# Ledger of designs, part 92: designed miniproteins, single chains

Each design is a single chain, and the fold is of that chain. pLDDT is the mean over its residues in the fold that is shown.

## One batch from the design tools (miniprotein)

Design m3184
Fold by ESMFold2-Fast:
Structure m3184 (fold): chain A 87 residues (1-87)
Amino acid sequence: SSEDQALYHLSLAATHARDSGLPEDALRGVLEKIKEAQKAIVNGDLEKAKEYLKKAIDLLREARPQAADPDAVDRAIEHLNKALEDL
């Protein structure tokens, strides 16, 4: 399903965010928004899921200058955008 594809992309986004070398507080904020998006998708709250995904993207963009690997941040954002397209 499109929801299964979105969940797959959220898993990849979380992996790339963890690999990015973001500061612990920034990484925690991003992962919390991804987790809330996953919960919203499972509960059928697609508009809420989109809201959390957009918040995760905004947090990643804001924190990107602090990342040891900014390319991993870009990959995380790419997967979050693909999840938005699947919802």
Scores: mean pLDDT 91

Design m3185
Fold by ESMFold2-Fast:
Structure m3185 (fold): chain A 97 residues (1-97)
Amino acid sequence: MEEEIRRLAEEAAEHLAAAARIPWEKDRSLPEEEVEAFLARQKEEVTEFLEKASAEELREYAEAAEEMARREKDPEGAAHLREAARHLRRIAELKEK
């Protein structure tokens, strides 16, 4: 169970990072190295947070990701946010058992 939770948290963090990268790829306002370093650090911190988060918190984050997906202009970004939400709900389910 804990190994599955960690894997799902890593996958959710990857999807969130992928969604965040899309606006930057279109704008290119920041150096690529700085954006990649920032996203890598955020992915690590988000993964650790999701491993420790309660089932209730994970459901709230999943709902927030779905809301962000509805507002996302890029279909690929929206898909990543929805996939993250799916993983968050699965982690919440596992933590309730």
Scores: mean pLDDT 78

Design m3186
Fold by ESMFold2-Fast:
Structure m3186 (fold): chain A 83 residues (1-83)
Amino acid sequence: MMKEELINKLKELYIEKNGLSEDEFDALVAMYRSIAKLAGESAEDLLDKAEKTKNLVYLIVAVEISDKKGLERAEELLKKLLE
């Protein structure tokens, strides 16, 4: 349900990699933690690396994998943002 807000933040972060605050980055990681578990160990591992390195690439990939496994609508929106 809140995935649209996350997608919007991810889009803004993708455009302005240094625009995302530490709190926002941490919130995105925390929110996707449980979803990543459902998506599989690969997504969870990427999310863990994103949290430790604060690297946007790991976060984006973890979010995309989590959305594909959990929410098809989120996947559709994410693909449009990445296009």
Scores: mean pLDDT 67

Design m3187
Fold by ESMFold2-Fast:
Structure m3187 (fold): chain A 91 residues (1-91)
Amino acid sequence: SSEELKEWVKKYSEKYLKEAEKLKEEALKAIKEGNLEEAKKKLLEIEIMRGLLAILRGIAVILGDEEAAEVADEAIKKLDEIIKELEEELK
């Protein structure tokens, strides 16, 4: 149903943000340990989650759920900050 899809968008936006925060911590630990390949794999996983959130945002917009779209937007913004921080640490 439309109501279930709106709740699903909110739920997965929050879930992906939480998972990306854990992946960030794991990637930073891998960088400190000199395991740059592991850190790059974690970064790729976060980038994939960012792409999935962009799709979820699009679904929220199509459904006319401004609240779900805003939740997805905030999650995307935070993922972009995480990606930027990890890219700088990997230079």
Scores: mean pLDDT 85

Design m3188
Fold by ESMFold2-Fast:
Structure m3188 (fold): chain A 86 residues (1-86)
Amino acid sequence: MKVVVEATNVSEEERKMIEETAKGIEENGGKAEVIVDGDKVILKATNANIGSIIRAVGVATEITLKGGTMESKVEGDTITIKVTAP
């Protein structure tokens, strides 16, 4: 299973949260990478277990609670979460 978090308009603190989430996923036996693409910070988790999914959803939710918005989509074995920071 794969989880992708695409975060737009993120602060330095929110980018750090995404990077820490990627490290947590790898420590949990998954594989994760963080990619900066223009104004987006993208977290890609491959070989995601339930703990990896919870961590990815958690960081997306935390950014949303600061006044942002969140949209999620499931296609095949991939969960994509798009987050726009305030």
Scores: mean pLDDT 80

Design m3189
Fold by ESMFold2-Fast:
Structure m3189 (fold): chain A 70 residues (1-70)
Amino acid sequence: SPQEILDLQLQAFREIGDLLSERIAALKAARASTDPAEKAALLARAAALDKEIDDTVKRTNEQIRKLKSS
């Protein structure tokens, strides 16, 4: 239904917003760090968050597709 699709989109929007905030924090911390190992770990965390955002988008699109095919 249109309501179920809207609810899925709103939930995904909130989840992506939280992940983007964590990513921004990791990148800011990486920029501020003078320790190469800490900087590398923070950049790796930002990359992992990018993947989690992409996975969230793909999962949400798949759920919406299944609702539209019924």
Scores: mean pLDDT 88

Design m3190
Fold by ESMFold2-Fast:
Structure m3190 (fold): chain A 80 residues (1-80)
Amino acid sequence: MEKKEELLERFIKLAEEVAKKHNLPDRDEYIEVAREEAQRLIDEMPLEKAEKVLEFFEKNPDALLRWIRAALAQRRRREA
């Protein structure tokens, strides 16, 4: 598996685990935003840096939840 695909899969898996743990009502939208942000992060930064960001979120799942919620709020603001 390509390293970028592995990182994306790990981000999505972590986001799904966080959404399930917190019983998020808008889970599908949350996961969609998580995928979009993870893809952007992996494509726009050096692979080693993206991997460090993922490692941080794996150690701090609550930080991932806050990051995705912030991105979701920004998305809703742009659509308004």
Scores: mean pLDDT 78

Design m3191
Fold by ESMFold2-Fast:
Structure m3191 (fold): chain A 81 residues (1-81)
Amino acid sequence: SAMDEAEKLLAEIEELARRAIEALEAGDWSTASRLRVEILRKASELEAFARKHLDKAERDKIRARVAELDRELEAAWRRAR
């Protein structure tokens, strides 16, 4: 289903965010920066997919989960300094 595809894209973003946080904890800013670019690209793909294939309630759920991941990544980025 369309929601299954959105969940798959979200899982890819979650995995990239996990790797970015690990890189930040290891002091690997180069890897963290590269992963951040890939996360933004994947988030854009997910937003485009959601606008085309999901209803408003489904989009709101996906957007809320992406926003939570963004908050976690920003917190990790701030802690690393």
Scores: mean pLDDT 87

Design m3192
Fold by ESMFold2-Fast:
Structure m3192 (fold): chain A 66 residues (1-66)
Amino acid sequence: MEEAIKKIEEKLIEAGFSKEKAKKMAEGVVQAVQMNLPELAIKELIEAGLSEELAKEIVEIAKKGL
């Protein structure tokens, strides 16, 4: 879980988000996936400015980290 959060944070920082915002976003994605709501995580990431492709990749990292 913590390893998946770090990988997601790294991708979000590469996409232009601050470390603090990336951490909060990564935690939110993991929570949504744990609640069986991966589509909500994808929508939230797209609203934050990510491409659909990158949003899906991030959600997949969260799924593999669980």
Scores: mean pLDDT 81

Design m3193
Fold by ESMFold2-Fast:
Structure m3193 (fold): chain A 69 residues (1-69)
Amino acid sequence: SDEYLQQGIDRISAIWEQIAPSLTPEQREQATGLILETLKKLFDNPDASQEEIDKLVDEFTEQMDEILE
C-alpha cells in the first residue's frame, strides 16, 4: 500500500540525513546510486507488503554499511 511505501521512503531518508554529513564525495556518489536503485524497487512494486518494504530497507542498510567501510 502507499502507506508502506511512504514508510520505506521515510526510513531511507532518515538514514541518509544521519550519515550524509560524514560521507566522502566517493561514498556520497555510491550512496546516492544505492538510494535511487532502492527507490526504483519500491516504486516498481506499489502494492508491496510491509514485510517486502522492511526487506528492501534492510538490504539498503546492509549495502550502505558496505559503502561506509
Scores: mean pLDDT 81

Design m3194
Fold by ESMFold2-Fast:
Structure m3194 (fold): chain A 71 residues (1-71)
Amino acid sequence: MSELTPEERAAARAGAEATLKQMKEDYEKGASIEKLTNLSVAAMLLAALAGDTELVKRIREESDKLIEEKK
């Protein structure tokens, strides 16, 4: 498989954090569980592409909390 460059990994990590921030903002605006779930999956995928397993774990924990509170 093609490896990401350090710059690409940094961009993916930044994208993951930006997507998590967007998910929190959308949650405050009353976004659906479906939209929050899609954003959490996108953020976790970007964090995984960056090779940042701790960020993946953090995104999962934060997204699970928001989705649970929305139910």
Scores: mean pLDDT 81

Design m3195
Fold by ESMFold2-Fast:
Structure m3195 (fold): chain A 98 residues (1-98)
Amino acid sequence: SEEERLQAEADRLATEIRRVFNEMVEVGKEILEKKDELTPEQVAKIREHLARAGRHLDEAQRDLRTAKAGVDPSALERARQHIEEARRHVEEAKELVK
C-alpha cells in the first residue's frame, strides 16, 4: 500500500539521519585528537560545517515527524534534501580535518 511504502521510506531516512549523525561524532573526535595540529581557523571552519550539518539534521527530523503524521506529503522530500545537505557539510568537515 501507499502507507506501507511511505513508512518504509521514512524508516530508511531515519536510518540515514543516524548514519550522518554518527559521522559528525567521528569528525568531532578527530578534532580532539588533532587539537595540537589544527589551527584555530581550521577548527572554526570544521565546527561551522558541523553546526550547519546539525541544523539540517534537526530540520530533517522535524520533516520526518511531519511525514509520519501524514499532514504534509512534501515532508519526505524535504527530509531527503536536508539529509543530503547535512551529508555535504559533514564531507566538507572531513576534508578540512585531514
Scores: mean pLDDT 87

Design m3196
Fold by ESMFold2-Fast:
Formats: sequence, structure tokens, C-alpha cells
Structure m3196 (fold): chain A 89 residues (1-89)
Amino acid sequence: MNSQLGYLHLFESQLHLQRRDYESSLAHSQESIKFADESIRNGDVITGLSILSESYSLLSQSHRALGDLDTSRAFEEQSQAYRQQVAQL
């Protein structure tokens, strides 16, 4: 259930980003992160880390579009860190 909600918010974040609705994209990415954390807590570590990786990538893209390049870079690094954790499982 929590992973399904994580993916729902991830998909909505992507749609809002494509429409240049960066504030809504950010809000959905943040909600996706909350459900990803719950998925990890419930033992679905691979799914949770995958959602975290994609959510932080979307946060990075939204901040880049808004001109916050330092925050964008920090979120992209975090996205890559989660992606590497998945690759090592």
C-alpha cells in the first residue's frame, strides 16, 4: 500500500514537472519520499530506495528549473547515492 502511494506521488510529480508546475512537482516528490520511508520501515527496502532515488531526481530537476542550482546539485547527489544503494543489494 505505501509503495503504491509512493509511486502515485512520483508519477504526479513527473506530470507536474512536464507541465512546468514546479511547486506541485516538489510537493508530490516530498510526499513520495514519505511513503518510500514507510516502505523501507515495512521491509520493502529495494522498492523504497528506488522511489527515493527517483523522487530526489525530480526534486533536483524542479530546483534546477527554478534556478536553485546548488540545491539541485545536492538532490541529484542524494538521488545517485540511493541508486547506488539499490545496485549493491
Scores: mean pLDDT 87

Design m3197
Fold by ESMFold2-Fast:
Structure m3197 (fold): chain A 79 residues (1-79)
Amino acid sequence: AEEAAKLLRRNAENLAAAKTELEFEIAKAMALMALSVIKRYDPELREIAERAIERLAEAKTAEEAAEALREAAEEVERA
């Protein structure tokens, strides 16, 4: 759980650092891949990961995407 939360926080930082639309789309794709991996390897975190995937897919700004991952990281730490 702690490692998954750290991974999600790192991806949130990458999203917040995106300066161009291309960088944002790449960071978003990387975050979606990380969530998919967490979902497959940590079944107990599946619901948290699925909600984060939905929020991230709908996010139109780097800030919205980063916040979705930060919230997911907090939920993972509480699981």
Scores: mean pLDDT 82

Design m3198
Fold by ESMFold2-Fast:
Structure m3198 (fold): chain A 103 residues (1-103)
Amino acid sequence: DAAVAAIDAYSARVGEHLAGLHAAWEAGDAARLRALARELVAEARRLTAEAAAAGVEVTGEASLEERDGRILIRTPVLTATDADGRRHAAGLDEAEFELPPAP
C-alpha cells in the first residue's frame, strides 16, 4: 500500500529529526537545536507535499515558533486507510524544547 508506505516513511523521518533535536538539546547547543528545528519544518513541508501528490490526506501545516526561550515545532498529520479499512496516522501535533541558556 503506497499510502501506508508514505505514512511509515514520514513517521521514520520525523522520528530521526526528533532524535537529532534531543541530541542537540542534551549537548546544550542552542544554535544546532535551532538549525535542526528549521530543517525538520522544511523536511516536513517537502514530505507532506509529496504525500499529498500521492493521495495521502494531510491535515495542518508545518510551523516553527520561538517564544520565551522555547522552540515549538508542529508538523502536519498524514492519514490513510489501508485495504483492510484500518486508518494509519503519522505526524507531530507539537514538540517543545527549552533553549539552553546563553553562555
Scores: mean pLDDT 80

Design m3199
Fold by ESMFold2-Fast:
Structure m3199 (fold): chain A 93 residues (1-93)
Amino acid sequence: SSFAEELRELVERDPEALRERALALAAELERAGLTELAAAIRELVASGEPLLIAAAVQAGALALQVLANPEHVEVAEVEEQLIAELRELLAAA
């Protein structure tokens, strides 16, 4: 996707902008009540690994998309799955 291509470019060219984007998403998720997902994103940012930070941005963006259209998906289940996936990635790094 164009979004995935944008994140790949940030990993290679501007990892600081990628970090700023991840932290902005974490703050937005925290304001929306997804405080545990926001914390998991901040943990991946603290790793300093650009690929982990890109994964955190993808997860945060997906969670916000689900929040905008919750009619067919349970937000809490999506949050729990994303947190588990992000923490597994961090543990494997």
Scores: mean pLDDT 80

Design m3200
Fold by ESMFold2-Fast:
Structure m3200 (fold): chain A 85 residues (1-85)
Amino acid sequence: SMELQEEAGRLVLEYLDLRGLLMSVMGDLPQDVRDKYLKELSEKEKRVVKALLSGNEEETVRALRDLVEFLRKKIKDALELIKKQ
């Protein structure tokens, strides 16, 4: 549907901004934390691609929402770790 396509588009833009923010703070994190975040991020990103390739718009939106929420949480966690340095 057009509504699901519009939501997916908004979530992709949010994902791109949040991914950039996470990458900007990643260098200030311990290597084990960076490696874990990058692995989890890759798994979430692959899930979005698989959903998109399935042609299921609802699954794609769900995977994008999960990815965006993951990024928001990891940015918050990263900033808290950096503040303690």
Scores: mean pLDDT 88

Design m3201
Fold by ESMFold2-Fast:
Structure m3201 (fold): chain A 130 residues (1-130)
Amino acid sequence: KVEELREFLRSLGFSEETVERLVDTYLTRNREDLPVAARIVLDLEKLTGKGFWNSRIYIVEPGDQLVVEPAFSRKGQEGLKQLHLARHELAHLLGYEDEGDTVDPLAEFSPEVQAEVDKLWNYLRPVDYK
């Protein structure tokens, strides 16, 4: 049920408005494809600077690593840029609109916004297989 996802997001300390925004994003997908007590991850291949509105959110079992490891793990500098873009888009997903510099997309975000991103980032942390 959607209620389990709401409780999970509330447990991370998100506001009710942010919880409903994330739930709405979840409901745009086929819920039967994914567990309701899942973490939200971004498809970093879709965050190539063209398509935040084509970006996909994967909702999977809670964890501490990015499911989309192949999307950026093999490209050193490009992988780091995609990581920064993922954090920037996650801030937007959480309802913050402070775009600023796409090379350093988090430069303009306040410590409060960074803290909100970090609440979910622990479930999106990069996978390092090497």
Scores: mean pLDDT 52

Design m3202
Fold by ESMFold2-Fast:
Structure m3202 (fold): chain A 107 residues (1-107)
Amino acid sequence: MIHPVGVVDLALAELYKAGKITEKDIETIAKRLGLNPQHVLATIDFILSTDYYKEEIEKIKDFINELLKLKTLDEIIEKLEEFMESLAKKSPEQAKAVEDLRKKYAK
């Protein structure tokens, strides 16, 4: 199953590449966001194996730099939760997708 590449996955890939977080931290973040950790890790590995997402990463560079300045894993998780919640409020379809992911992968 191919996990869709999202802003969260791109941000986590850049944090991992920068040495800010570990694979274990990614698993913790994925679980806290209601995502499947194995799918998130596979998506990040794919992103890091290619330059295909360079433009998308540049578009969210300010967000990535904000996350890189945070000192604790909990602060990073809170910032990502705020971002996902803001997307859910902006689009009812995205709200349903986020809620379905949380229900499906938070087990």
Scores: mean pLDDT 73

Design m3203
Fold by ESMFold2-Fast:
Structure m3203 (fold): chain A 57 residues (1-57)
Amino acid sequence: SSGVDPALVERALALLGERAATLSLDEAVTYLSTVPELAGLPLETRVAIARAVLARA
């Protein structure tokens, strides 16, 4: 899905940093689930953010 808020993607990319290049999708989603700003989002939204971050890494 391409409907993800760019600000949330930038935040997630900043938090994952260089790790984004080495994480699987499941690992990235799990990590984002521990971030307070992102933990309250639906799982589908966190998966979309993780996919967008990994695509940019």
Scores: mean pLDDT 79

Design m3204
Fold by ESMFold2-Fast:
Structure m3204 (fold): chain A 75 residues (1-75)
Amino acid sequence: SSLDEIVDELLATLDENGDGVITREELRAYYEKVREVTDEDVDRVLKLLDKDGDGVVTREELEEWYRESVKLHNS
């Protein structure tokens, strides 16, 4: 589905290890390449995506975030 494709692309972009989750370190490494974000920005992204607060973002958390975002724009 389109949701699965979007989540796969996000994981492929951010998940350098290919472990199927996005860690704080992988987010930081991605943002080091763009050089326009702070550690606080990385923390904000984690808080938006990491609903469990375990310090990693799973495929399921990405899917939930995307579903909620679509509902807010299409409702």
Scores: mean pLDDT 67

Design m3205
Fold by ESMFold2-Fast:
Structure m3205 (fold): chain A 107 residues (1-107)
Amino acid sequence: SEEELKEEIVKIMEETIEKLRALYPDDPLYQRLVDALEEMVEDMKKGEISIEDAIGQLYLALKIAKERNDQDAYDVLLEAMKKIIELAQKYGREELVNEIKKMIDDI
């Protein structure tokens, strides 16, 4: 169950990375963000980083998109956060749901 949740979050993050690459192939800031998110996904697969830490990195990317008034990146990252909320609810991770909702409310 916890392993299945992690695998499904990894899939959402990989799909999000692909969408960001497609939107910003020549933007150095988004290329660095994508590289950081890819490293985070690999660390999750190795068990070297928590789900909470990975979501924190996604939240930082969302804040950067908002500060740049980049609606396309913001929408992609917000959709990823919302999909993770739905997964966390499905797997009974109520504390994680509340933490992510609080992150979204703070932006």
Scores: mean pLDDT 86

Design m3206
Fold by ESMFold2-Fast:
Order: C-alpha cells, then sequence, then structure tokens
Structure m3206 (fold): chain A 100 residues (1-100)
C-alpha cells in the first residue's frame, strides 16, 4: 500500500460522492440490484478498514469470510459492521439508492 492516509480518505470521498453512478454501473454489469448493493457495501467496508490502517491481507480475509455467507446474510453482516465503524450514513445512502 503506497498511499498515504489522506489519499485513502480522498478515494473514500469520491466513492461516497459517486454512489448513485457506481450503483447504476454495477447493476448493468451484474444484472442484479442485490449484487450491486453488496459490492458497494463491500467497497465501503474495505475503504473504512484501509483508513484504520488494517493491512490489505487482513481486509481480504475479512471479505472472504463474508463471501462464505448467503447473499442476504452477507448484506446484513456488512451493514452491521459498517454501523459499528460509525458509517451509518453510507449504509443509509446505499439503501436509499437501492430503494429507487
Amino acid sequence: MASTPEDKEQVRKKFEENLEELFEKLVKETGSKEEAKLILLEAAYAFALREKGVPLEEIQEEIEKLRKLPLKERIEELKKKLKELGLEEIVKKIEEIYEK
């Protein structure tokens, strides 16, 4: 990881600003609103862990553990983990975009 903490924050800000556009692109690529929502939640969680200084290897292990869960349980677990990280606003935005 060659990026500074400030660079990581900028990447997350751009992700948050472009959530609606990213969701539309992911729906087109996956053919599924549920999969698009899951990918956005996984990305938000990965960005949050990177900002906390969690090594990429540990982030990959956490995502792989989550991928062992069925789709619905994986979404719920990601929402819970993001709320525990204080990222309830991102979760609410993703849910709002999904409900459209």
Scores: mean pLDDT 76

Design m3207
Fold by ESMFold2-Fast:
Structure m3207 (fold): chain A 94 residues (1-94)
Amino acid sequence: MKEDLDKAAELFERAAKLMEESGPIAQGAADTFREAAEAVRKGDLKTASTLLVAGMLQAVGARIEAEMQGKDTSKIDEALKLAREAARYLDKAL
């Protein structure tokens, strides 16, 4: 349903914003989640699913790097939760 896709896109944009707020280390994941939101809005669910996987891997890498630098990981952790929730809405739309 359109409502599930709108929710997935909103969750990806919120995840992107949290990654952006986490500093330069997380900018790659932020860009990827924004592209995922755009793909969802365009109805390109295959691209959205691929970008979800890529963004999650980038976010995990950013979390490890932030932890090694003694930086707060709370925003990255929240972004990962939102990305997982977005995956659930994408699955419901399939």
Scores: mean pLDDT 86

Design m3208
Fold by ESMFold2-Fast:
Structure m3208 (fold): chain A 78 residues (1-78)
Amino acid sequence: DKLREKLLKVLTKLSEAREGEKVPMSKLEDLADQILEEYKSASKEDQKKLQELLDRWADLSAEELREGYLAEIARELA
């Protein structure tokens, strides 16, 4: 799915920006699948917000993501 691929790209960029041990790809895939399950049950409004955020984040460098969003995502990856 296109959304799963976008999620994995964003999660991979964020994992590369964090310090410490490299996050396993299997953990990133599990997180993407969990987000997709939540997305399917979300309102149309929340689905639009997620798509918009992923499009913005996909265009950002790992350094730019680190400044704004790494703190939130890193907690999920830990």
Scores: mean pLDDT 67

Design m3209
Fold by ESMFold2-Fast:
Structure m3209 (fold): chain A 60 residues (1-60)
Amino acid sequence: DEKLEELRPEIERIYEEVREELKEIGNLSLIKAVAAQRISQEFGIPLSKALEAIEEIEEE
């Protein structure tokens, strides 16, 4: 997708789902990596852009 902003609610949803699935692990780096990979696969965006979006969500 061309507009990461349009996908922000879906990106946030996937990130929250991954955090819930992996909550017992407690490793934020792993959780972010897994979420970014799923987002990249679902929306066809680069992994680097998926990670950037997750970091922005974490800051808010």
Scores: mean pLDDT 76

Design m3210
Fold by ESMFold2-Fast:
Structure m3210 (fold): chain A 103 residues (1-103)
Amino acid sequence: SELEEAQRRYREIATKIEKIIEEKKELSKEEAIKLLEELVEELLRLLELLLERNPDTTEEQLEQGLRAFEKDIREIGEKLKVPESDVEELIERFRERVRELLA
């Protein structure tokens, strides 16, 4: 299913990032940003499919989930040494794209 494929892709990027963090591998700024962008894209795809399957999701449930995802993105960004300004730009873009999914 598309959901299983999206879950697999998200797990793959999350595992790759976790391994980089554990190994303390030095990344360029560009490489670190690209990994975080890839994580956000897979997260958005997963969220889209989950919303399609749960049309009764309340705004409160969605907002709480989005806050948790934003926290995770910030934590991963910090561990990958992505500048805070670049992380916040990705979060703002994530918020805008989530709003489009709800329209």
Scores: mean pLDDT 82

Design m3211
Fold by ESMFold2-Fast:
Parts: C-alpha cells; structure tokens; sequence
Structure m3211 (fold): chain A 65 residues (1-65)
C-alpha cells in the first residue's frame, strides 16, 4: 500500500466530512423543519426519514449543551 493512496483516501474522507458539516450547517440555517429536511436530502442524498433522524439527533445535542 502506498502512502500516496493513503493520503488521497484521507483527503477524500476529509472532503466528505466537510461536505456533510456544510450541509448540516446550511440545514440549521433554514427557517423551517421541512426546509432543513429538504436541504439534507438534496445535499447528502438522504431519505426523508434519515434527514429527520439527523435533525432529531442535532436538536438533542443542542438541548444537552
């Protein structure tokens, strides 16, 4: 295994993580639950159920802070 391939895999994982975080932040900026769900579906290719679960988890995390 080459260090070059390992670095590319890490860069791709980092870009995916950044993309996911950007989508979550964009969703949180939306004025309604429906708009937040649609943002997650569009940006991350999630189902409505998956997007709802992500929002529920984020709200629970926010409530615990």
Amino acid sequence: MSMEEEQRALEEAERRGQRAMAAINEAKAQPSDEAQIQTLQTRLGMSEEQAQAVLDALREHEARG
Scores: mean pLDDT 76

Design m3212
Fold by ESMFold2-Fast:
Structure m3212 (fold): chain A 59 residues (1-59)
Amino acid sequence: MEFSDEEIRAAAELVGLSPEQVREALNDPERLEKALQRIATSRLEGGALMAVAEAEKRR
């Protein structure tokens, strides 16, 4: 699965992170899984990209 650089930049800007941080989190399967788990637990439904970006911002 791949997201475009444009999508990564848009998600990073919305969350207030750098595109590089979002890209690194997406390349880590464990981080992606943890982000999705957190979103599911919080009743938030969004794209995997946004879940990863938000999880990275909280660190």
Scores: mean pLDDT 62

Design m3213
Fold by ESMFold2-Fast:
Structure m3213 (fold): chain A 60 residues (1-60)
Amino acid sequence: SREELVAALVEFARWLQEHVSPAQAQDGAFRADLAMQEAVEANDYELGLQRIEEIRAELE
């Protein structure tokens, strides 16, 4: 759902602050915002959730 995606974005923003450099956090946040926009446009919130986890894996 949209609410689950919003909650995941909030959790991901906190995760970025704890686990990656400031530059990586800025990149991760930007990519997560794009994923949210794409998910809303496609009406596919599961896609948004998947993209957040892909971004997380790439930044580890």
Scores: mean pLDDT 82

Design m3214
Fold by ESMFold2-Fast:
Structure m3214 (fold): chain A 84 residues (1-84)
Amino acid sequence: KPPVEEQLERVREEAKKAGLPEEEIENMINELKAIVEAKEENADLLAKTGGVLSAEQEKELQERIQKRFEELKREEKERKEAEE
């Protein structure tokens, strides 16, 4: 199973392919890393899952990552279309 860091790198690659500036990509990745760190700081949740993130929790994080990425892309596209 790929580690979260590899998932974040895939998000970065997708954002680059989408034409986002690298600075904006770095900001997005840093924000997503903060979400991952928040999960690690929730020791109670990790204890309930035997010290390992559940598949459902991992999927939820990935869905949030994808949703934020798509929302940012949509907003940028809408702004660009409005300026046309």
Scores: mean pLDDT 63

Design m3215
Fold by ESMFold2-Fast:
Structure m3215 (fold): chain A 65 residues (1-65)
Amino acid sequence: SDEELREALEKAFPAGARGALEALEAGQDVASAQRAGWEALAKALRTHGLDVDAEEARALARRLG
């Protein structure tokens, strides 16, 4: 439902941002941090049952690697 999608997005996008920031705090470069952010986003989307959107986020992470 649209409400489930909204809740998933509200949780997933902040998780992606946290993943990127944690990578930067660990001393990784910007490209590695961006990849970490997309991977964290994909994991969060999968947790909410958005498997197709999670795979798209993983594809974006792979392009950065």
Scores: mean pLDDT 77

Design m3216
Fold by ESMFold2-Fast:
Structure m3216 (fold): chain A 58 residues (1-58)
Amino acid sequence: SLEDQLEELKKRRAEIEKELERIKQNPSSVSPREQAVLQAALAVEKAAIDFLERLIEK
């Protein structure tokens, strides 16, 4: 269902946010390129969540 898909996207967003927080505490553990990829992934997940929430709540 669309609600199940939304829940999955929210889980992925939370996982990316946790990884970014971990990197913030230990910035030498990953390259700036890997950090940029994670930030891009977070932006994509947030956009997908916003789109799907508006679709479900309509």
Scores: mean pLDDT 80

Design m3217
Fold by ESMFold2-Fast:
Structure m3217 (fold): chain A 100 residues (1-100)
Amino acid sequence: SMKEKLIELLEEVIKKLEEILEKVKNGEPMSTVIEEARKLVEEVYERAKELGLDNPVVNEVLSLVQLLLWSLETAKSREEAEKAIESVIKKLKELLEKAK
């Protein structure tokens, strides 16, 4: 069902962002972190096209990961990057609870 596909998208994106957050906390190069976030944006965009870009949940997920990529590219510190990722994870978890 569409609901199940949206829940699966949200759960996978949250998991990947939690993995990226762990890499930031573990001191991985920000260039590597940004590359992984860029790949995630590309993956979410492809799924968004398949699920429908007119779906408000799909659009919100895509917008949040795009905003996160921009925040990571413009972050002046590793702490700012961590806070940006944590903020997006929180918003995605709120979307997931509403979808269930």
Scores: mean pLDDT 88

